# Designs tried in a protein design run: designed miniproteins, single chains, continued (3). Part 99

Each design is a single chain, and the fold is of that chain. pLDDT is the mean over its residues in the fold that is shown.

## One batch from the design tools (miniprotein)

Design m11443
Fold by ESMFold2-Fast:
Structure m11443 (fold): chain A 104 residues (1-104)
Amino acid sequence: AEAALEALRKAIEAAKAGDAQAAAEALRRAAEILRELGLDVLARALEQAADFAEETNDAEAALKLAEAALEAVELAAADPDNPSVEIAAALRIIGTILEIELAK
């Protein structure tokens, strides 16, 4: 999980610098790492967050998504034997996408 957390910290840094595209790339990298760890549901949610950040080119949206993803991965890493925690973590990311869309 540490490698995924590092990728998400890079996503946050890129988003804070105003680079939504670099943030999306870092989110995709985190998703790849999570998929290698067998966290396919969480990886899919991060892929959707990356797609949203890339398509909207919105650095503020990318920052919110990267922060939500970091919290989600930390939650999943705290209870790795519980698949319901992975699903809950993934839903937090999807919920953040919906909140951003509704706020516009």
Scores: mean pLDDT 84

Design m11444
Fold by ESMFold2-Fast:
Structure m11444 (fold): chain A 67 residues (1-67)
Amino acid sequence: GNRAVLLSLLKEVERSKDLQEAIEIVEKALETDPENREELERVLKAIEESKDLEEAIKKIREIIQSL
């Protein structure tokens, strides 16, 4: 996966107001970046399994760190 793409995505998620906006950001990335689909789907699942934006951000950081 492309770590730089996920770091850019993380910054957009950190600026989002709620989990719904974070989901919309990742869904848009999935439509425009087929090369990083596996990593983006993993990020989307992490956000969907999170109770709030802080937990989602933590999970995304862990995904990036695993790359």
Scores: mean pLDDT 83

Design m11445
Fold by ESMFold2-Fast:
Structure m11445 (fold): chain A 99 residues (1-99)
Amino acid sequence: MENAKKSNKILGDQGIKDGSSGGISLGLSARYRVELGDDDRALSTIKELEYVVKNSTEETQKDIYYSLELTRKTGEKVGSSPELIESIERSAKFAKELI
């Protein structure tokens, strides 16, 4: 797992400097929950992302926006509820307005 060591170093450095690791982790978590059909936990995670993005660096805000767009596409592909897709779209637009 040489790739895991490199990724951990990059995430650790970003987390120490920018406090960004939480936003990236929440983005991945939201997408995974959407893919599993866990709409309630996905919605909760997306709300946490809106809170985190307000206090994030521009680079982290851009990463969160990209993660939310991927999460929206995943939700559309798996047939997520309209409420979940609309929540993802609102959070993505909010993140985009900050960058």
Scores: mean pLDDT 70

Design m11446
Fold by ESMFold2-Fast:
Structure m11446 (fold): chain A 84 residues (1-84)
Amino acid sequence: MGTARGAGAGAGAHAPELGGEGAAEAAARGLSELAPVAGKAGSGASGGATAADPSVGGEAAAAGAARGLERAGVETTWTGGAAG
């Protein structure tokens, strides 16, 4: 029996960063085999490729947060007019 608690846990901790790169490589390899077999799997593969691009996801998330603050400002402006 194998007892690699430290190594296993360590690999898991680094897996998020290394897993992202490894997951993209594994997804590309899976696409080569799954593409002709399951067209439905293409949806997940496309999502995986997009997920591998943090620049797109990160920017969209930041933009959403900023827009929330903008709406609060608008309400304050309209409230002033309505109160008059």
Scores: mean pLDDT 42

Design m11447
Fold by ESMFold2-Fast:
Structure m11447 (fold): chain A 94 residues (1-94)
Amino acid sequence: MLEELRRELERLKEAFRSIEVFVLRRQGFSDEEIKARQPEIDKRSEALARGLLSSLYRIEIPKLSKEELLKVAEAMRELGLDETAELLRKAAEE
């Protein structure tokens, strides 16, 4: 579970990074200017990826078993998504 969520998170980060780089190139930014912005792009991509992953698993709550909810909650906590982890854990206790 944890490795699967890490893989999903990394794929989402890469997708958001690629989208922002594509948009910046279309707006006329050079590769050098984009590289200078890379730390900010990476930070935004991580935040967006974490937010989307959290939202997707919140939507899936009614479809997950108690065991699956607990496994996802543990993995989310290990990834630092503490609010989503707590929500999933509480859903499993119902």
Scores: mean pLDDT 82

Design m11448
Fold by ESMFold2-Fast:
Structure m11448 (fold): chain A 85 residues (1-85)
Amino acid sequence: SELLEHLEEWKEQLTAQLKAARDAGKEAYVDVPGPDHPAAEAVRAAVEEALKEAGMVVTEREPVKAVDAETGEEITLERLKVAPA
């Protein structure tokens, strides 16, 4: 819920981090909610915009298990490996 309310701020922070990685010539990882998550569509759209703005592209995708910071429950995320375009 917090992420949805502050999605634009999160996107700006992500974009800055991705630009820093690009400028260093480094790959980065971005974790996004799985497709069953209520925020999945909004977060994936924000990530796509951030990647475009930063000049980064997705090279690999993999499912990962993580703990939700708000609930403490195990959730499935998709981990995106991104590299300079």
Scores: mean pLDDT 79

Design m11449
Fold by ESMFold2-Fast:
Structure m11449 (fold): chain A 61 residues (1-61)
Amino acid sequence: MPSLEQQIAALKELEKLGYDPHTVDPEKLTDSQLERIAKALGVSKEEAKEIIKAARAVLNG
């Protein structure tokens, strides 16, 4: 499981990009948007996508 700090950071980066963290589909993010989030988190683009999915599951569960 991604850390709680990574999940919170990912949601903040989505908000900076103008996305609603509750409704965003991480599979629909552009490569450049995923790269910006990945860089902010210090992880790969694939890991960033999984962190976003985990954070959304917590928010919507």
Scores: mean pLDDT 79

Design m11450
Fold by ESMFold2-Fast:
Structure m11450 (fold): chain A 97 residues (1-97)
Amino acid sequence: SLLEEGKKAYKEGNLEEALKLFEEAIKKNPGTAEEGKALALRAVVEAEMGNLEKAEEYLDKAMELVDKLAAEGRIEDEAEVSVYVLRAVVALVLAKK
Protein backbone atom coordinates (compact mmCIF):
# COMPACT_ATOMS: atom_id res chain seq x y z
CA SER A 1 0.00 0.00 0.00
CA LEU A 2 0.98 3.67 -0.29
CA LEU A 3 1.02 3.82 3.51
CA GLU A 4 3.55 0.96 3.76
CA GLU A 5 5.68 2.47 0.95
CA GLY A 6 5.64 5.81 2.81
CA LYS A 7 6.71 4.11 6.06
CA LYS A 8 9.59 2.42 4.20
CA ALA A 9 10.72 5.74 2.67
CA TYR A 10 10.58 7.34 6.15
CA LYS A 11 12.69 4.54 7.73
CA GLU A 12 15.25 4.93 4.90
CA GLY A 13 15.52 8.68 5.65
CA ASN A 14 13.78 9.73 2.43
CA LEU A 15 11.52 12.30 4.13
CA GLU A 16 10.43 14.09 0.92
CA GLU A 17 9.39 10.78 -0.69
CA ALA A 18 7.58 9.78 2.54
CA LEU A 19 5.59 13.07 2.48
CA LYS A 20 4.64 12.47 -1.18
CA LEU A 21 3.50 8.89 -0.53
CA PHE A 22 1.47 9.87 2.57
CA GLU A 23 -0.17 12.73 0.59
CA GLU A 24 -1.18 10.24 -2.15
CA ALA A 25 -2.55 7.87 0.54
CA ILE A 26 -4.63 10.74 2.01
CA LYS A 27 -5.96 11.70 -1.45
CA LYS A 28 -6.86 8.15 -2.55
CA ASN A 29 -8.48 6.92 0.71
CA PRO A 30 -10.99 9.59 1.88
CA GLY A 31 -12.98 8.74 5.03
CA THR A 32 -11.00 5.55 5.81
CA ALA A 33 -8.60 4.40 8.53
CA GLU A 34 -5.85 4.53 5.83
CA GLU A 35 -6.47 8.29 5.43
CA GLY A 36 -6.27 8.80 9.21
CA LYS A 37 -3.03 6.82 9.50
CA ALA A 38 -1.52 8.73 6.55
CA LEU A 39 -2.55 12.09 8.08
CA ALA A 40 -0.90 11.12 11.40
CA LEU A 41 2.29 9.85 9.70
CA ARG A 42 2.45 13.03 7.59
CA ALA A 43 2.36 14.96 10.91
CA VAL A 44 5.29 12.83 12.22
CA VAL A 45 7.44 13.60 9.14
CA GLU A 46 6.54 17.32 9.17
CA ALA A 47 7.49 17.49 12.89
CA GLU A 48 10.86 15.78 12.21
CA MET A 49 11.52 18.29 9.41
CA GLY A 50 10.84 21.16 11.84
CA ASN A 51 7.56 22.16 10.13
CA LEU A 52 5.65 22.36 13.42
CA GLU A 53 2.67 24.36 12.08
CA LYS A 54 2.07 21.79 9.30
CA ALA A 55 2.57 18.94 11.79
CA GLU A 56 -0.17 20.43 14.02
CA GLU A 57 -2.46 20.93 10.99
CA TYR A 58 -2.15 17.28 9.87
CA LEU A 59 -2.47 16.01 13.46
CA ASP A 60 -5.68 18.06 13.85
CA LYS A 61 -7.07 16.54 10.62
CA ALA A 62 -6.24 13.03 11.86
CA MET A 63 -8.01 13.73 15.19
CA GLU A 64 -11.08 15.07 13.31
CA LEU A 65 -11.21 11.80 11.36
CA VAL A 66 -10.98 9.80 14.63
CA ASP A 67 -14.02 11.74 15.91
CA LYS A 68 -15.89 11.03 12.65
CA LEU A 69 -15.07 7.29 12.77
CA ALA A 70 -16.25 7.18 16.41
CA ALA A 71 -19.53 8.96 15.48
CA GLU A 72 -20.08 6.35 12.71
CA GLY A 73 -19.53 3.46 15.18
CA ARG A 74 -16.41 2.29 13.30
CA ILE A 75 -14.67 1.12 16.48
CA GLU A 76 -11.82 -0.90 14.89
CA ASP A 77 -10.93 1.93 12.44
CA GLU A 78 -11.11 4.49 15.28
CA ALA A 79 -8.74 2.38 17.44
CA GLU A 80 -6.23 1.87 14.58
CA VAL A 81 -6.06 5.59 13.69
CA SER A 82 -5.86 6.57 17.41
CA VAL A 83 -2.61 4.59 17.79
CA TYR A 84 -1.08 6.57 14.90
CA VAL A 85 -2.38 9.86 16.37
CA LEU A 86 -0.59 9.05 19.66
CA ARG A 87 2.67 8.46 17.73
CA ALA A 88 2.22 11.84 16.00
CA VAL A 89 1.55 13.60 19.35
CA VAL A 90 4.78 12.12 20.77
CA ALA A 91 6.76 13.17 17.66
CA LEU A 92 5.41 16.74 17.86
CA VAL A 93 6.15 17.03 21.62
CA LEU A 94 9.72 15.78 21.04
CA ALA A 95 10.20 18.21 18.11
CA LYS A 96 9.20 21.18 20.35
CA LYS A 97 12.05 20.47 22.84
Scores: mean pLDDT 87

Design m11451
Fold by ESMFold2-Fast:
Structure m11451 (fold): chain A 64 residues (1-64)
Amino acid sequence: MIPKSLEELYEETMKLAKTEEQRRLLEEAYEYVLENLDGSVEKQVGAILLLIGAALDVEIANRK
C-alpha cells in the first residue's frame, strides 16, 4: 500500500524535471522508496531522503 502523502511528494518532485534524464533520476529514486516500504522505518526514511536529495539536485541544475 502506497501512502497518499508519498504519491503527492513524487508528483511534486516530478514537476521539477525538465529533461528525460532528470525524470528518470526521480523515477528511479521513487522506485527505490517503494522497494523499501516493507523495510525498517530507518530504511524507509533513508529512501525518502534520497528522493528529496535527487529532487534538490534537479532543481539546482535547472537554475543554471
Scores: mean pLDDT 77

Design m11452
Fold by ESMFold2-Fast:
Structure m11452 (fold): chain A 56 residues (1-56)
Amino acid sequence: SMAAQIQQQIAAAQKDLQAAKDQLAKTPPSDVTKQVGLQLKIIGLQIQIDMLKSKM
């Protein structure tokens, strides 16, 4: 069903979000490129989760 597909996508995005946050916490502040990349990924995943939830 569409609802089950959306829930699966939310779960996958939430797992990716947690992984990105964990990577950011372990990334040295001196690695600006990686810090910025992870922060942008986190923002994108949060928007994706919110968008998917709005369809339920």
Scores: mean pLDDT 87

Design m11453
Fold by ESMFold2-Fast:
Structure m11453 (fold): chain A 80 residues (1-80)
Amino acid sequence: SELEEELEKIIEEIEKETDDEKLIELLDKAEEILKKIEDLELVRKYARKLSRLALEKLSDVTKATGLVLRFIGIEIDKEL
């Protein structure tokens, strides 16, 4: 899937990035792609991976927590 390939490219950029502002931009792009994925197994996999990356990479705990809630919210919404 092109959406999976785009998401994996963004994840590779997130893993290399150290600037919080750039990380938030990349995580926001990943969120928009995640919303377009219809496969529930892929949504679950990537929502969890992106949540972990937000918590591990962002120094701003409040922003990291907000992103985690948004990613998990996408997973829950698509499972309903």
Scores: mean pLDDT 85

Design m11454
Fold by ESMFold2-Fast:
Structure m11454 (fold): chain A 89 residues (1-89)
Amino acid sequence: MMKTELGREALFEEADASLYTAMGAIYLKQGDLEKAKEYYEQAAREAERAIELYRRAAEAGEIPEEQAEAEIRALEEAREAAREKVKEL
């Protein structure tokens, strides 16, 4: 029931960020630090793209600004968490 193309793209990138974060955590628990780092780096990139798409959707009037701000805040926290994991690996 999405009304916006940018909002749909943002949801897909957000889903990818979550998937890559989960994969990073799995490899980290297995001791595969190189793969864990690669997946956390990808999660941070997908989160950044989702943030950009949500900002553009709000600017275009495709979604409420308050909704975009809430999604962006959550994604910024997820992005920073992923970046911190990359620095530790």
Scores: mean pLDDT 83

Design m11455
Fold by ESMFold2-Fast:
Order: C-alpha cells, then structure tokens, then sequence
Structure m11455 (fold): chain A 68 residues (1-68)
C-alpha cells in the first residue's frame, strides 16, 4: 500500500458520493468522509502513515472542490 494508492482510492470513492449528493454544508461533507474512511479501513491499515497522509491529501482536494 502506498500513500498515492490511498489518496486515489479515497478521492475516487468520495467524489463519486459527492457527485450524486452534493454536500449542503460541512456536516454533509463529513458524513461522506466518514463513510469512505470506514470502507477504506476494511481494505488498508488505517493506522499507517501512508493511509493517514493519503486520506488527508484527498480530503483537502475534494473539500476545496465542493466547499471552498
């Protein structure tokens, strides 16, 4: 598992959810983030540095696109 693999997987899953249901506010966005994070935690080690950094990078990119 690499940081780039986690970032890509998180970005793709989160963007798919948000394209179908655009977030009205930060709470709606956070609900989608939690759902995707839980799905990826079943596939990857959620305590790894690669997971944490990949998720953080994807989160910022998607947040800017939909909320900022």
Amino acid sequence: MTEEEVEKAFYEKLEKILKENPPKDQDDFNVAVVKVTNELADEFDPFSAAFQKGVAKAYEKVKEKYLG
Scores: mean pLDDT 79

Design m11456
Fold by ESMFold2-Fast:
Structure m11456 (fold): chain A 88 residues (1-88)
Amino acid sequence: LEEYKKFIEEVKEKIEELEKLIEENPEEALEGAEKLKKEIEEKKKEALEKGWVPGTPESLKKFEEEFKKLLEELEKVIEKAKKELEKK
């Protein structure tokens, strides 16, 4: 649980950094966002397999919702970066 919370916080910080990077270097922001998306999906699978989430239905639902929100935020970064690249 502790490791899971730390990972969520680190991911949120990285998403903020990538969003700032879109204006400076949209190509790098896009690559970074796609890499982070893969890391999030891998970490979600690892957390479920290793039992980092308490085995209650409520805890599992909250875990799934948290990861869904992170992926949605990251998809917005990817979309913004792609739009900036298309303007060239």
Scores: mean pLDDT 76

Design m11457
Fold by ESMFold2-Fast:
Structure m11457 (fold): chain A 87 residues (1-87)
Amino acid sequence: SMLEKVEAVAEEAIARLRAGEDPVTVGKFFMTRVLDIATENNLPQEVIDQIIAILEEAGKRLAEAKTAEEAIEIVRETTRRVKEILS
């Protein structure tokens, strides 16, 4: 399902952050993949716009993250918010 795909992308992003990858780089990967899933599933533009707003806020927070743990929590919270919109 679309929710399972979003969750899989989040798990990959979290694994990369745990491996010590840069939060901004991982954030760009996460945002791109989530948007690809949304567009591939032909979601209404209004829903895509809501997802973009959530991902842009996540990108700002990831740029400010001081630790991998902070970045992981941002990815988890962002994933929860995206899943709520998709439910």
Scores: mean pLDDT 88

Design m11458
Fold by ESMFold2-Fast:
Structure m11458 (fold): chain A 65 residues (1-65)
Amino acid sequence: SEQIQALQRQSDQYRRSSESNRIGAQTLKDMPSASDAADWLQSQSDKLDQQSQQLEQQARELQEQ
């Protein structure tokens, strides 16, 4: 259904953003002046990954109906 496809697309978007932020965090981690930015990007990556997983779970639940 369109709803399931929309959830999957949104999940994919959040996962891609999570990956981008994780890479950014890793790049900045060794720079003392950027430690706060690295921590923030890691936190954002973690939140986006969690949201991606929730959307995937919701899409799967709808598919099983």
Scores: mean pLDDT 85

Design m11459
Fold by ESMFold2-Fast:
Structure m11459 (fold): chain A 81 residues (1-81)
Amino acid sequence: REELRQEVERTVAGARAWIAANGLEDDPEAQAALAAFEARLQEIVDDESLSREEAVQRMLEEERAFLARMFAILDRRRAAA
């Protein structure tokens, strides 16, 4: 589980860097999505009923969902500008 916790920390740090690089640091929807993403990854890691493989698979699914939400936010901002 320690390796998975470290992976969550790296993944969340990468997500924060991506938000900053795309000018979304002050976007409340992006910040709420980041907080929800971090919470979901933490739930997965803390669920000891999951195998390591199941936990990794769920984390990858959550990352894909988070990125899809981030691109939707960017698309809306560009459409509104």
Scores: mean pLDDT 81

Design m11460
Fold by ESMFold2-Fast:
Structure m11460 (fold): chain A 65 residues (1-65)
Amino acid sequence: DRLKRELEATLKSIENLIDMLPYLSPERQKVVIDQATKQIEGLKKELDKSMQEELEKAVKRLEEA
């Protein structure tokens, strides 16, 4: 239950970040992505395989943005 809420909150944060990226300079985009990726990596270690796959898809979208 808690992990599911954390995952949903994180997925929403990733979507919000992707929406915000075009308004940032390339240097600032890199810093923000790096910070987000580090926090996501911490959460990923606590998740089940299915939840990890959802998070990995979101991370790919963030990296491709």
Scores: mean pLDDT 76

Design m11461
Fold by ESMFold2-Fast:
Structure m11461 (fold): chain A 94 residues (1-94)
Amino acid sequence: SIEELKKELERLEGEAVRLYLEFQELAAQHGTDDPQVAALTAEFNALLAELSRLAREAEEAIKKGDEKKAKEILERMREVLRQMRALVEQLRAL
């Protein structure tokens, strides 16, 4: 349903906020002047930009009642979140 898709979007947006805060904390701990931290930060910010675009597209699909398109975009958002989590784990391992 559209209501369930809206709840899933909100859940994924909440996960993105948590990943952002975890990444920022780890980056601060490792030092933002470290070239490896800078490189991971650039990759993370690129994924955040993609996720923001996908979230806007998902909201539009939900608004139009396009359940199929909304589901496809939400799955793409999950893939981006998995990549963001991998970067958090790479940063943690430094």
Scores: mean pLDDT 90

Design m11462
Fold by ESMFold2-Fast:
Structure m11462 (fold): chain A 85 residues (1-85)
Amino acid sequence: SPLDERREEALKIVDDAVDYYKKTGLPPILYMYFGSKPISSWSEEERKELLFQQLSQTARDLLSDASPEEKQEVLEYIRKKVEEA
């Protein structure tokens, strides 16, 4: 696929995941379990950090062949959207 299509896909995944977090207070991570406590018991800061880490990894995977500048722009977009959530 063209890089532009993968960028659009990455941004859509970010927007959908942030919308899910806004509605539920939870990152949309299906099998990520940290310790003995459910993610819903975490602080908002910890849940937002987990969301940022998940989305950053997804962006790195989808845009692995993108320039460092393009990767940085997407990471900044993720940071802003998570902070605004």
Scores: mean pLDDT 77

Design m11463
Fold by ESMFold2-Fast:
Structure m11463 (fold): chain A 119 residues (1-119)
Amino acid sequence: AAEEAERAAEEAIEYAKKAVETSKEPETADGALSAASAAGGAAETARTGSPTGAAAAGSSAAGAEFSEMIAKTEEGKKGARLAAEGARKAAEGAISGSPEEAARGAREAAEGAKKAAEL
């Protein structure tokens, strides 16, 4: 579980980097970065077996939601929303204190970052 969550967090970082480099929508890129940060929080919980990453993942999920709220284009809103959906799953997993739920959340955050990067 912990190794899988760490790999998912690293994948989320790579997709967030791609979104920053290729997206013309700043809020899509910001959402993807927030999803990667949330995946990192979930990975921390998976590593420790306690909700140690909950605050970081929760704050990051809120950041992704904020990016959706302030986005001025439909594409920017869509990208930020896809990232926010993944970031919320990472926050749920991180809060659970379960390594298995945290790893699942980290993978969902990586998928959200990927979808945002591929817009």
Scores: mean pLDDT 86

Design m11464
Fold by ESMFold2-Fast:
Structure m11464 (fold): chain A 94 residues (1-94)
Amino acid sequence: SIKELIDETLEAIDAGDFAAARRNLHRVYKEALKKAKDEETKNKIFDLFQKASEELTRMERARAAGDTAAVEEARQNIKKILEELKKIYDELEK
């Protein structure tokens, strides 16, 4: 399910649907948080969620400004953050 939510988040980003991207990103965060058993893991998940949200905002602003390089940079940063979040989730899924 988290892979599907991540794929849907990236699909929404590529479609320029930032509202859907934010909703799906929040769902990824909630699903990961449900699996976390300790405070350190919860804090790491929250930090990654915050970084992804900031990069999504950066991408939205860059797209509005026509800054193609900044859009691509933010997209790659979001992808890396979501890959790290998925790695944590997979380790917690057991």
Scores: mean pLDDT 85

Design m11465
Fold by ESMFold2-Fast:
Structure m11465 (fold): chain A 62 residues (1-62)
Amino acid sequence: MEEEQKAIEYDKLGQQYADQGDYVKAYQYLQKAILHAQKALGTDNGGLGRAKISEALAKAEK
């Protein structure tokens, strides 16, 4: 299903933008990756995804 592939692609983009210092885009892409991953897996990975988003925001804020 395309949801799994989109989740992987968005996760990579989110990490790439975080590395570039664009934490707003990193946050948005990581959030999209989590939503697509949840649909593909039929399970709730929100906890791990929220942690990654919080880390990206912490790097921008702190």
Scores: mean pLDDT 68

Design m11466
Fold by ESMFold2-Fast:
Structure m11466 (fold): chain A 122 residues (1-122)
Amino acid sequence: SVKEILSDFPKTLSVLEEGIEIIKESGGEELAQELETVLNGGELPSDSKLKVLYARLTYYKESGSEKNPDVKGQVIIDLVEILSDALIELGQPDKAVELKEKAIKAMKEDGANEETIQKVKE
């Protein structure tokens, strides 16, 4: 699950969970439910972007690469992109910007590598 992969990034996880709540409050209840399910290691999601993330999470588990910093970085990048895109689609672009800024700050505080932080900024 995302929570297991990002267990050493607790502040980043908290920002991602906040992003899910904002999506739910903005009318994205179905997507928010699928995001929470993926975070907790649930079943295959129906959303196309979440299916890509789910396939990567399955591969990382099967290959034993979940502890790899590049894998953790990619999971953070994928989730911030999915959350930001969802907020923009729900008519909340200012909340998407705020979430990205909070995620970058949390990643720095959790000790994420500079390459991961730079990819989220772009």
Scores: mean pLDDT 83

Design m11467
Fold by ESMFold2-Fast:
Structure m11467 (fold): chain A 91 residues (1-91)
Amino acid sequence: ELAKDKEEELKELIARYEKVTGRPPSPAERFILEFLVSKGKVTLEELLEFREKYAPDISDDEFQAALDRLVEAGLIRKVEENGELYYEVVK
């Protein structure tokens, strides 16, 4: 479970997603948001490893599609820093 402060951050992100899309996040979208709230800035490799370990029922294709939708909705962004690709929550 998330700490109270991180649970509130996740709740705010879900509300933002619902305002932008008109629907609740999918399980894959919610999983990505929970991980990013928990860890902050992470690499794509770390995201894929975390999915494989904790949500193996979500396919790579479904996970990538969810990640792309979250970027398109403006909830997360891709950041290239010192030659490495990271994902982070848009604040």
Scores: mean pLDDT 80

Design m11468
Fold by ESMFold2-Fast:
Structure m11468 (fold): chain A 86 residues (1-86)
Amino acid sequence: GPIEEALKYAEKAIEAAKKGDLESAYDYIVKGAMALFKALAEQGKVAEGIGILLRYIGDALEGVRNKDAELLLKTAEELREEAESL
């Protein structure tokens, strides 16, 4: 389901960020955030889902823009923790 998909993409994003593959880390964070949004929307938590989507995509975009692997790693780890809390 969407939670398992979010966890899968968060783990791939962590691996990519650790390898310095910023473009793959960004792509996986976006996919994971979209899956997490879908999970929350299915629970009727659309507003919370939008907030999470904007937060994770915003941080990931900042990480790529600034070539900040540490920010991408932190964002991916937070995405994993958020998916695990659902």
Scores: mean pLDDT 89

Design m11469
Fold by ESMFold2-Fast:
Structure m11469 (fold): chain A 70 residues (1-70)
Amino acid sequence: SEELEKEIIKALAEIDLAVWLRTAPPSLRPKIRALGEEFLKKIENAKTVDEAEKILKEYRKRMEQLLAEA
């Protein structure tokens, strides 16, 4: 179901956030947390699975860019 697929996408984003917060330098953690909260809200408000997947891809891209600053 689309509902279950959206829940899986949200769970993946939450797992990614937990891993990034655990492995990142302490100085980046506030920015990582803020970015995570922003994108988790966007995924939760996505109307379709395709929208949620697009948001997840952008989230991962933005987080990778942030982590490259370390």
Scores: mean pLDDT 86

Design m11470
Fold by ESMFold2-Fast:
Structure m11470 (fold): chain A 64 residues (1-64)
Amino acid sequence: SELELGDKDLAEGQKALEEGNIEKARELYRRSAEHYRKALEKDPTNVQARANLEIALANIEKLE
């Protein structure tokens, strides 16, 4: 599912940050956000997708 793909990319983004690869983390967080957006297009009431999208976007903003 898009939600599961978003969760995977969010976790991989966190790992990239731990490894000091800021650019890889940013790309993974952006990809994660796109998966959550797709999940919300399919189900706008999905509170998990919305919350996790906000987390991904906040992480992107911190890396700007």
Scores: mean pLDDT 87

Design m11471
Fold by ESMFold2-Fast:
Structure m11471 (fold): chain A 68 residues (1-68)
Amino acid sequence: SEEAKRREILKKAGFSDEEIDTVLAIEAMREKGLSLQEIADALGLTPEQVEELLERYRKAIEEAKKKQ
């Protein structure tokens, strides 16, 4: 599944299981059209923490796409 592949990429990039669950929840809420502030409030995080996790996530996915 796509989720299983994504989890593998994130584990190789140094994400903990908790961080993986959190970032996947952030992505799902973004797909529903929630704002950064709404996502932060829903997860008990600051908007800065949400942005940091998303940036780490994007870099991990981008790096994985560079591998043939």
Scores: mean pLDDT 82

Design m11472
Fold by ESMFold2-Fast:
Structure m11472 (fold): chain A 80 residues (1-80)
Amino acid sequence: MMETIVSESVEEALENLLNIDERAVQVAVTIEFDDGSRLSLVFRDKSPEEVAKGFEEAVKAYEKATGKKVKRVTIHVIYP
């Protein structure tokens, strides 16, 4: 089964990532910035805390490099 969660902010996305069921085998995160650019991340066999940390670090690095702001985050969760 695949679930899709849409978040309008980094804070909302972090909350949603931390609430992912531990049975999740893959979490794919697509981050859309205000200029329409996109960053895609895929996490396999990671805890919700590891996924949230990786997401936050990637967002901070991208914002620092580009100066763009997050507009929307789409999370796809794959269960067995």
Scores: mean pLDDT 82

Design m11473
Fold by ESMFold2-Fast:
Structure m11473 (fold): chain A 67 residues (1-67)
Amino acid sequence: SALEEAIRETVLRLGGEVADAERAGRVATQLVARGLASPEQAEAMGRLAVEKGRADAAELVEAARRA
């Protein structure tokens, strides 16, 4: 999806690994689909995934809400 691709590109641009970028994109897209995050929050989650290395959905949602 466009959202998954945008998040993947953000993670890679910030120096993350391809596997981490793909995981972050999938997790964020699922969170948006389930109504747990907005598309804007999903982009913020992509940035957080770089810092964390691997995206944990609950942790990313919590961090994005506090940002």
Scores: mean pLDDT 64

Design m11474
Fold by ESMFold2-Fast:
Structure m11474 (fold): chain A 63 residues (1-63)
Amino acid sequence: MKEIVLGEEPDVELTLFTEDGEYKIKVKREHLREALEPFKGKFLGFSGKFTPEEAQILVEVLS
């Protein structure tokens, strides 16, 4: 699993499943869209605890 950390104090942690493998993403909420954009159209699924707002960002960016 590859780990991607964006920002020094991450508010959001998730595991992203892609065709290339699993990525653990740790990111401040304000940078969540930026962290996810490289995975648009490549994701198979994700796992983690999200607020409704954070889940909406995941769906909008990754779909």
Scores: mean pLDDT 74

Design m11475
Fold by ESMFold2-Fast:
Structure m11475 (fold): chain A 78 residues (1-78)
Amino acid sequence: MEKLEQAAAEAENEVEKQLKEAEEDPSKAEEVAKNIEAKTAELVKTILELDPENGAKFAAHIQGITQQIIEYIKKKAA
């Protein structure tokens, strides 16, 4: 339980930090997108390790949100 809570908090903080960097410097949009993908992949792995039965649907939801955020960053940088 604590491991998932920590991973979720770290992912949230990292995504927020990366989004702020992309807003301040649009040239970093590609780097920011990669960093967000890497951090959310870590969170998805943790979810699947802790709850293999119910975690798959939650992991898919996290991946969907991540894709939307990445698309948003790329559109704003273009």
Scores: mean pLDDT 78

Design m11476
Fold by ESMFold2-Fast:
Structure m11476 (fold): chain A 78 residues (1-78)
Amino acid sequence: GDAVADEFAKRAAEARKAGKKSFLLDPSWLLSRESMYELVESMEEFGADQELIEEARENIKNNKAIPVPYVPGDPALL
């Protein structure tokens, strides 16, 4: 929903200021665990780095924030 897109945009802007290519998203605030795995599948579809995909899956399993890549002008993968 829009709340997820807003959080993505906010986190992406913060990461961009820090010179990073990804940001951390806390799944407990916005998405169910199932939806977080669907997000990781979308990240793979859009060609995210395999290391980020593996870290994201492990972090979901351990209830940790996941690294999400972003593209300038296209901040949401959903």
Scores: mean pLDDT 62

Design m11477
Fold by ESMFold2-Fast:
Structure m11477 (fold): chain A 91 residues (1-91)
Amino acid sequence: MQQRKQVRQQRKQEVKKRWDSLDDDEKKKFLQQEASNLYTASGILDSAYDFTGDKKLKEESEKLKKTVEEINKLIDEGKLDEALKLLLDTL
């Protein structure tokens, strides 16, 4: 449990450091790529659920898909900092 929290914090710090160096066009592309990665992860969870029958995997997949939809909506609205916050809360 502690090891997962450390990895999560480290990843958040790396994302923030990169974000602060990006312009708005680069920020938009970064968020779109990360949203695509989350959507791919949701597909992996769906496949794992189909194999194992573990409902928790299905619930996590559905949460990731909803988060991707919200991130994409915020990107389209130009709310890049809000999209980043939602992404970091998901990580």
Scores: mean pLDDT 80

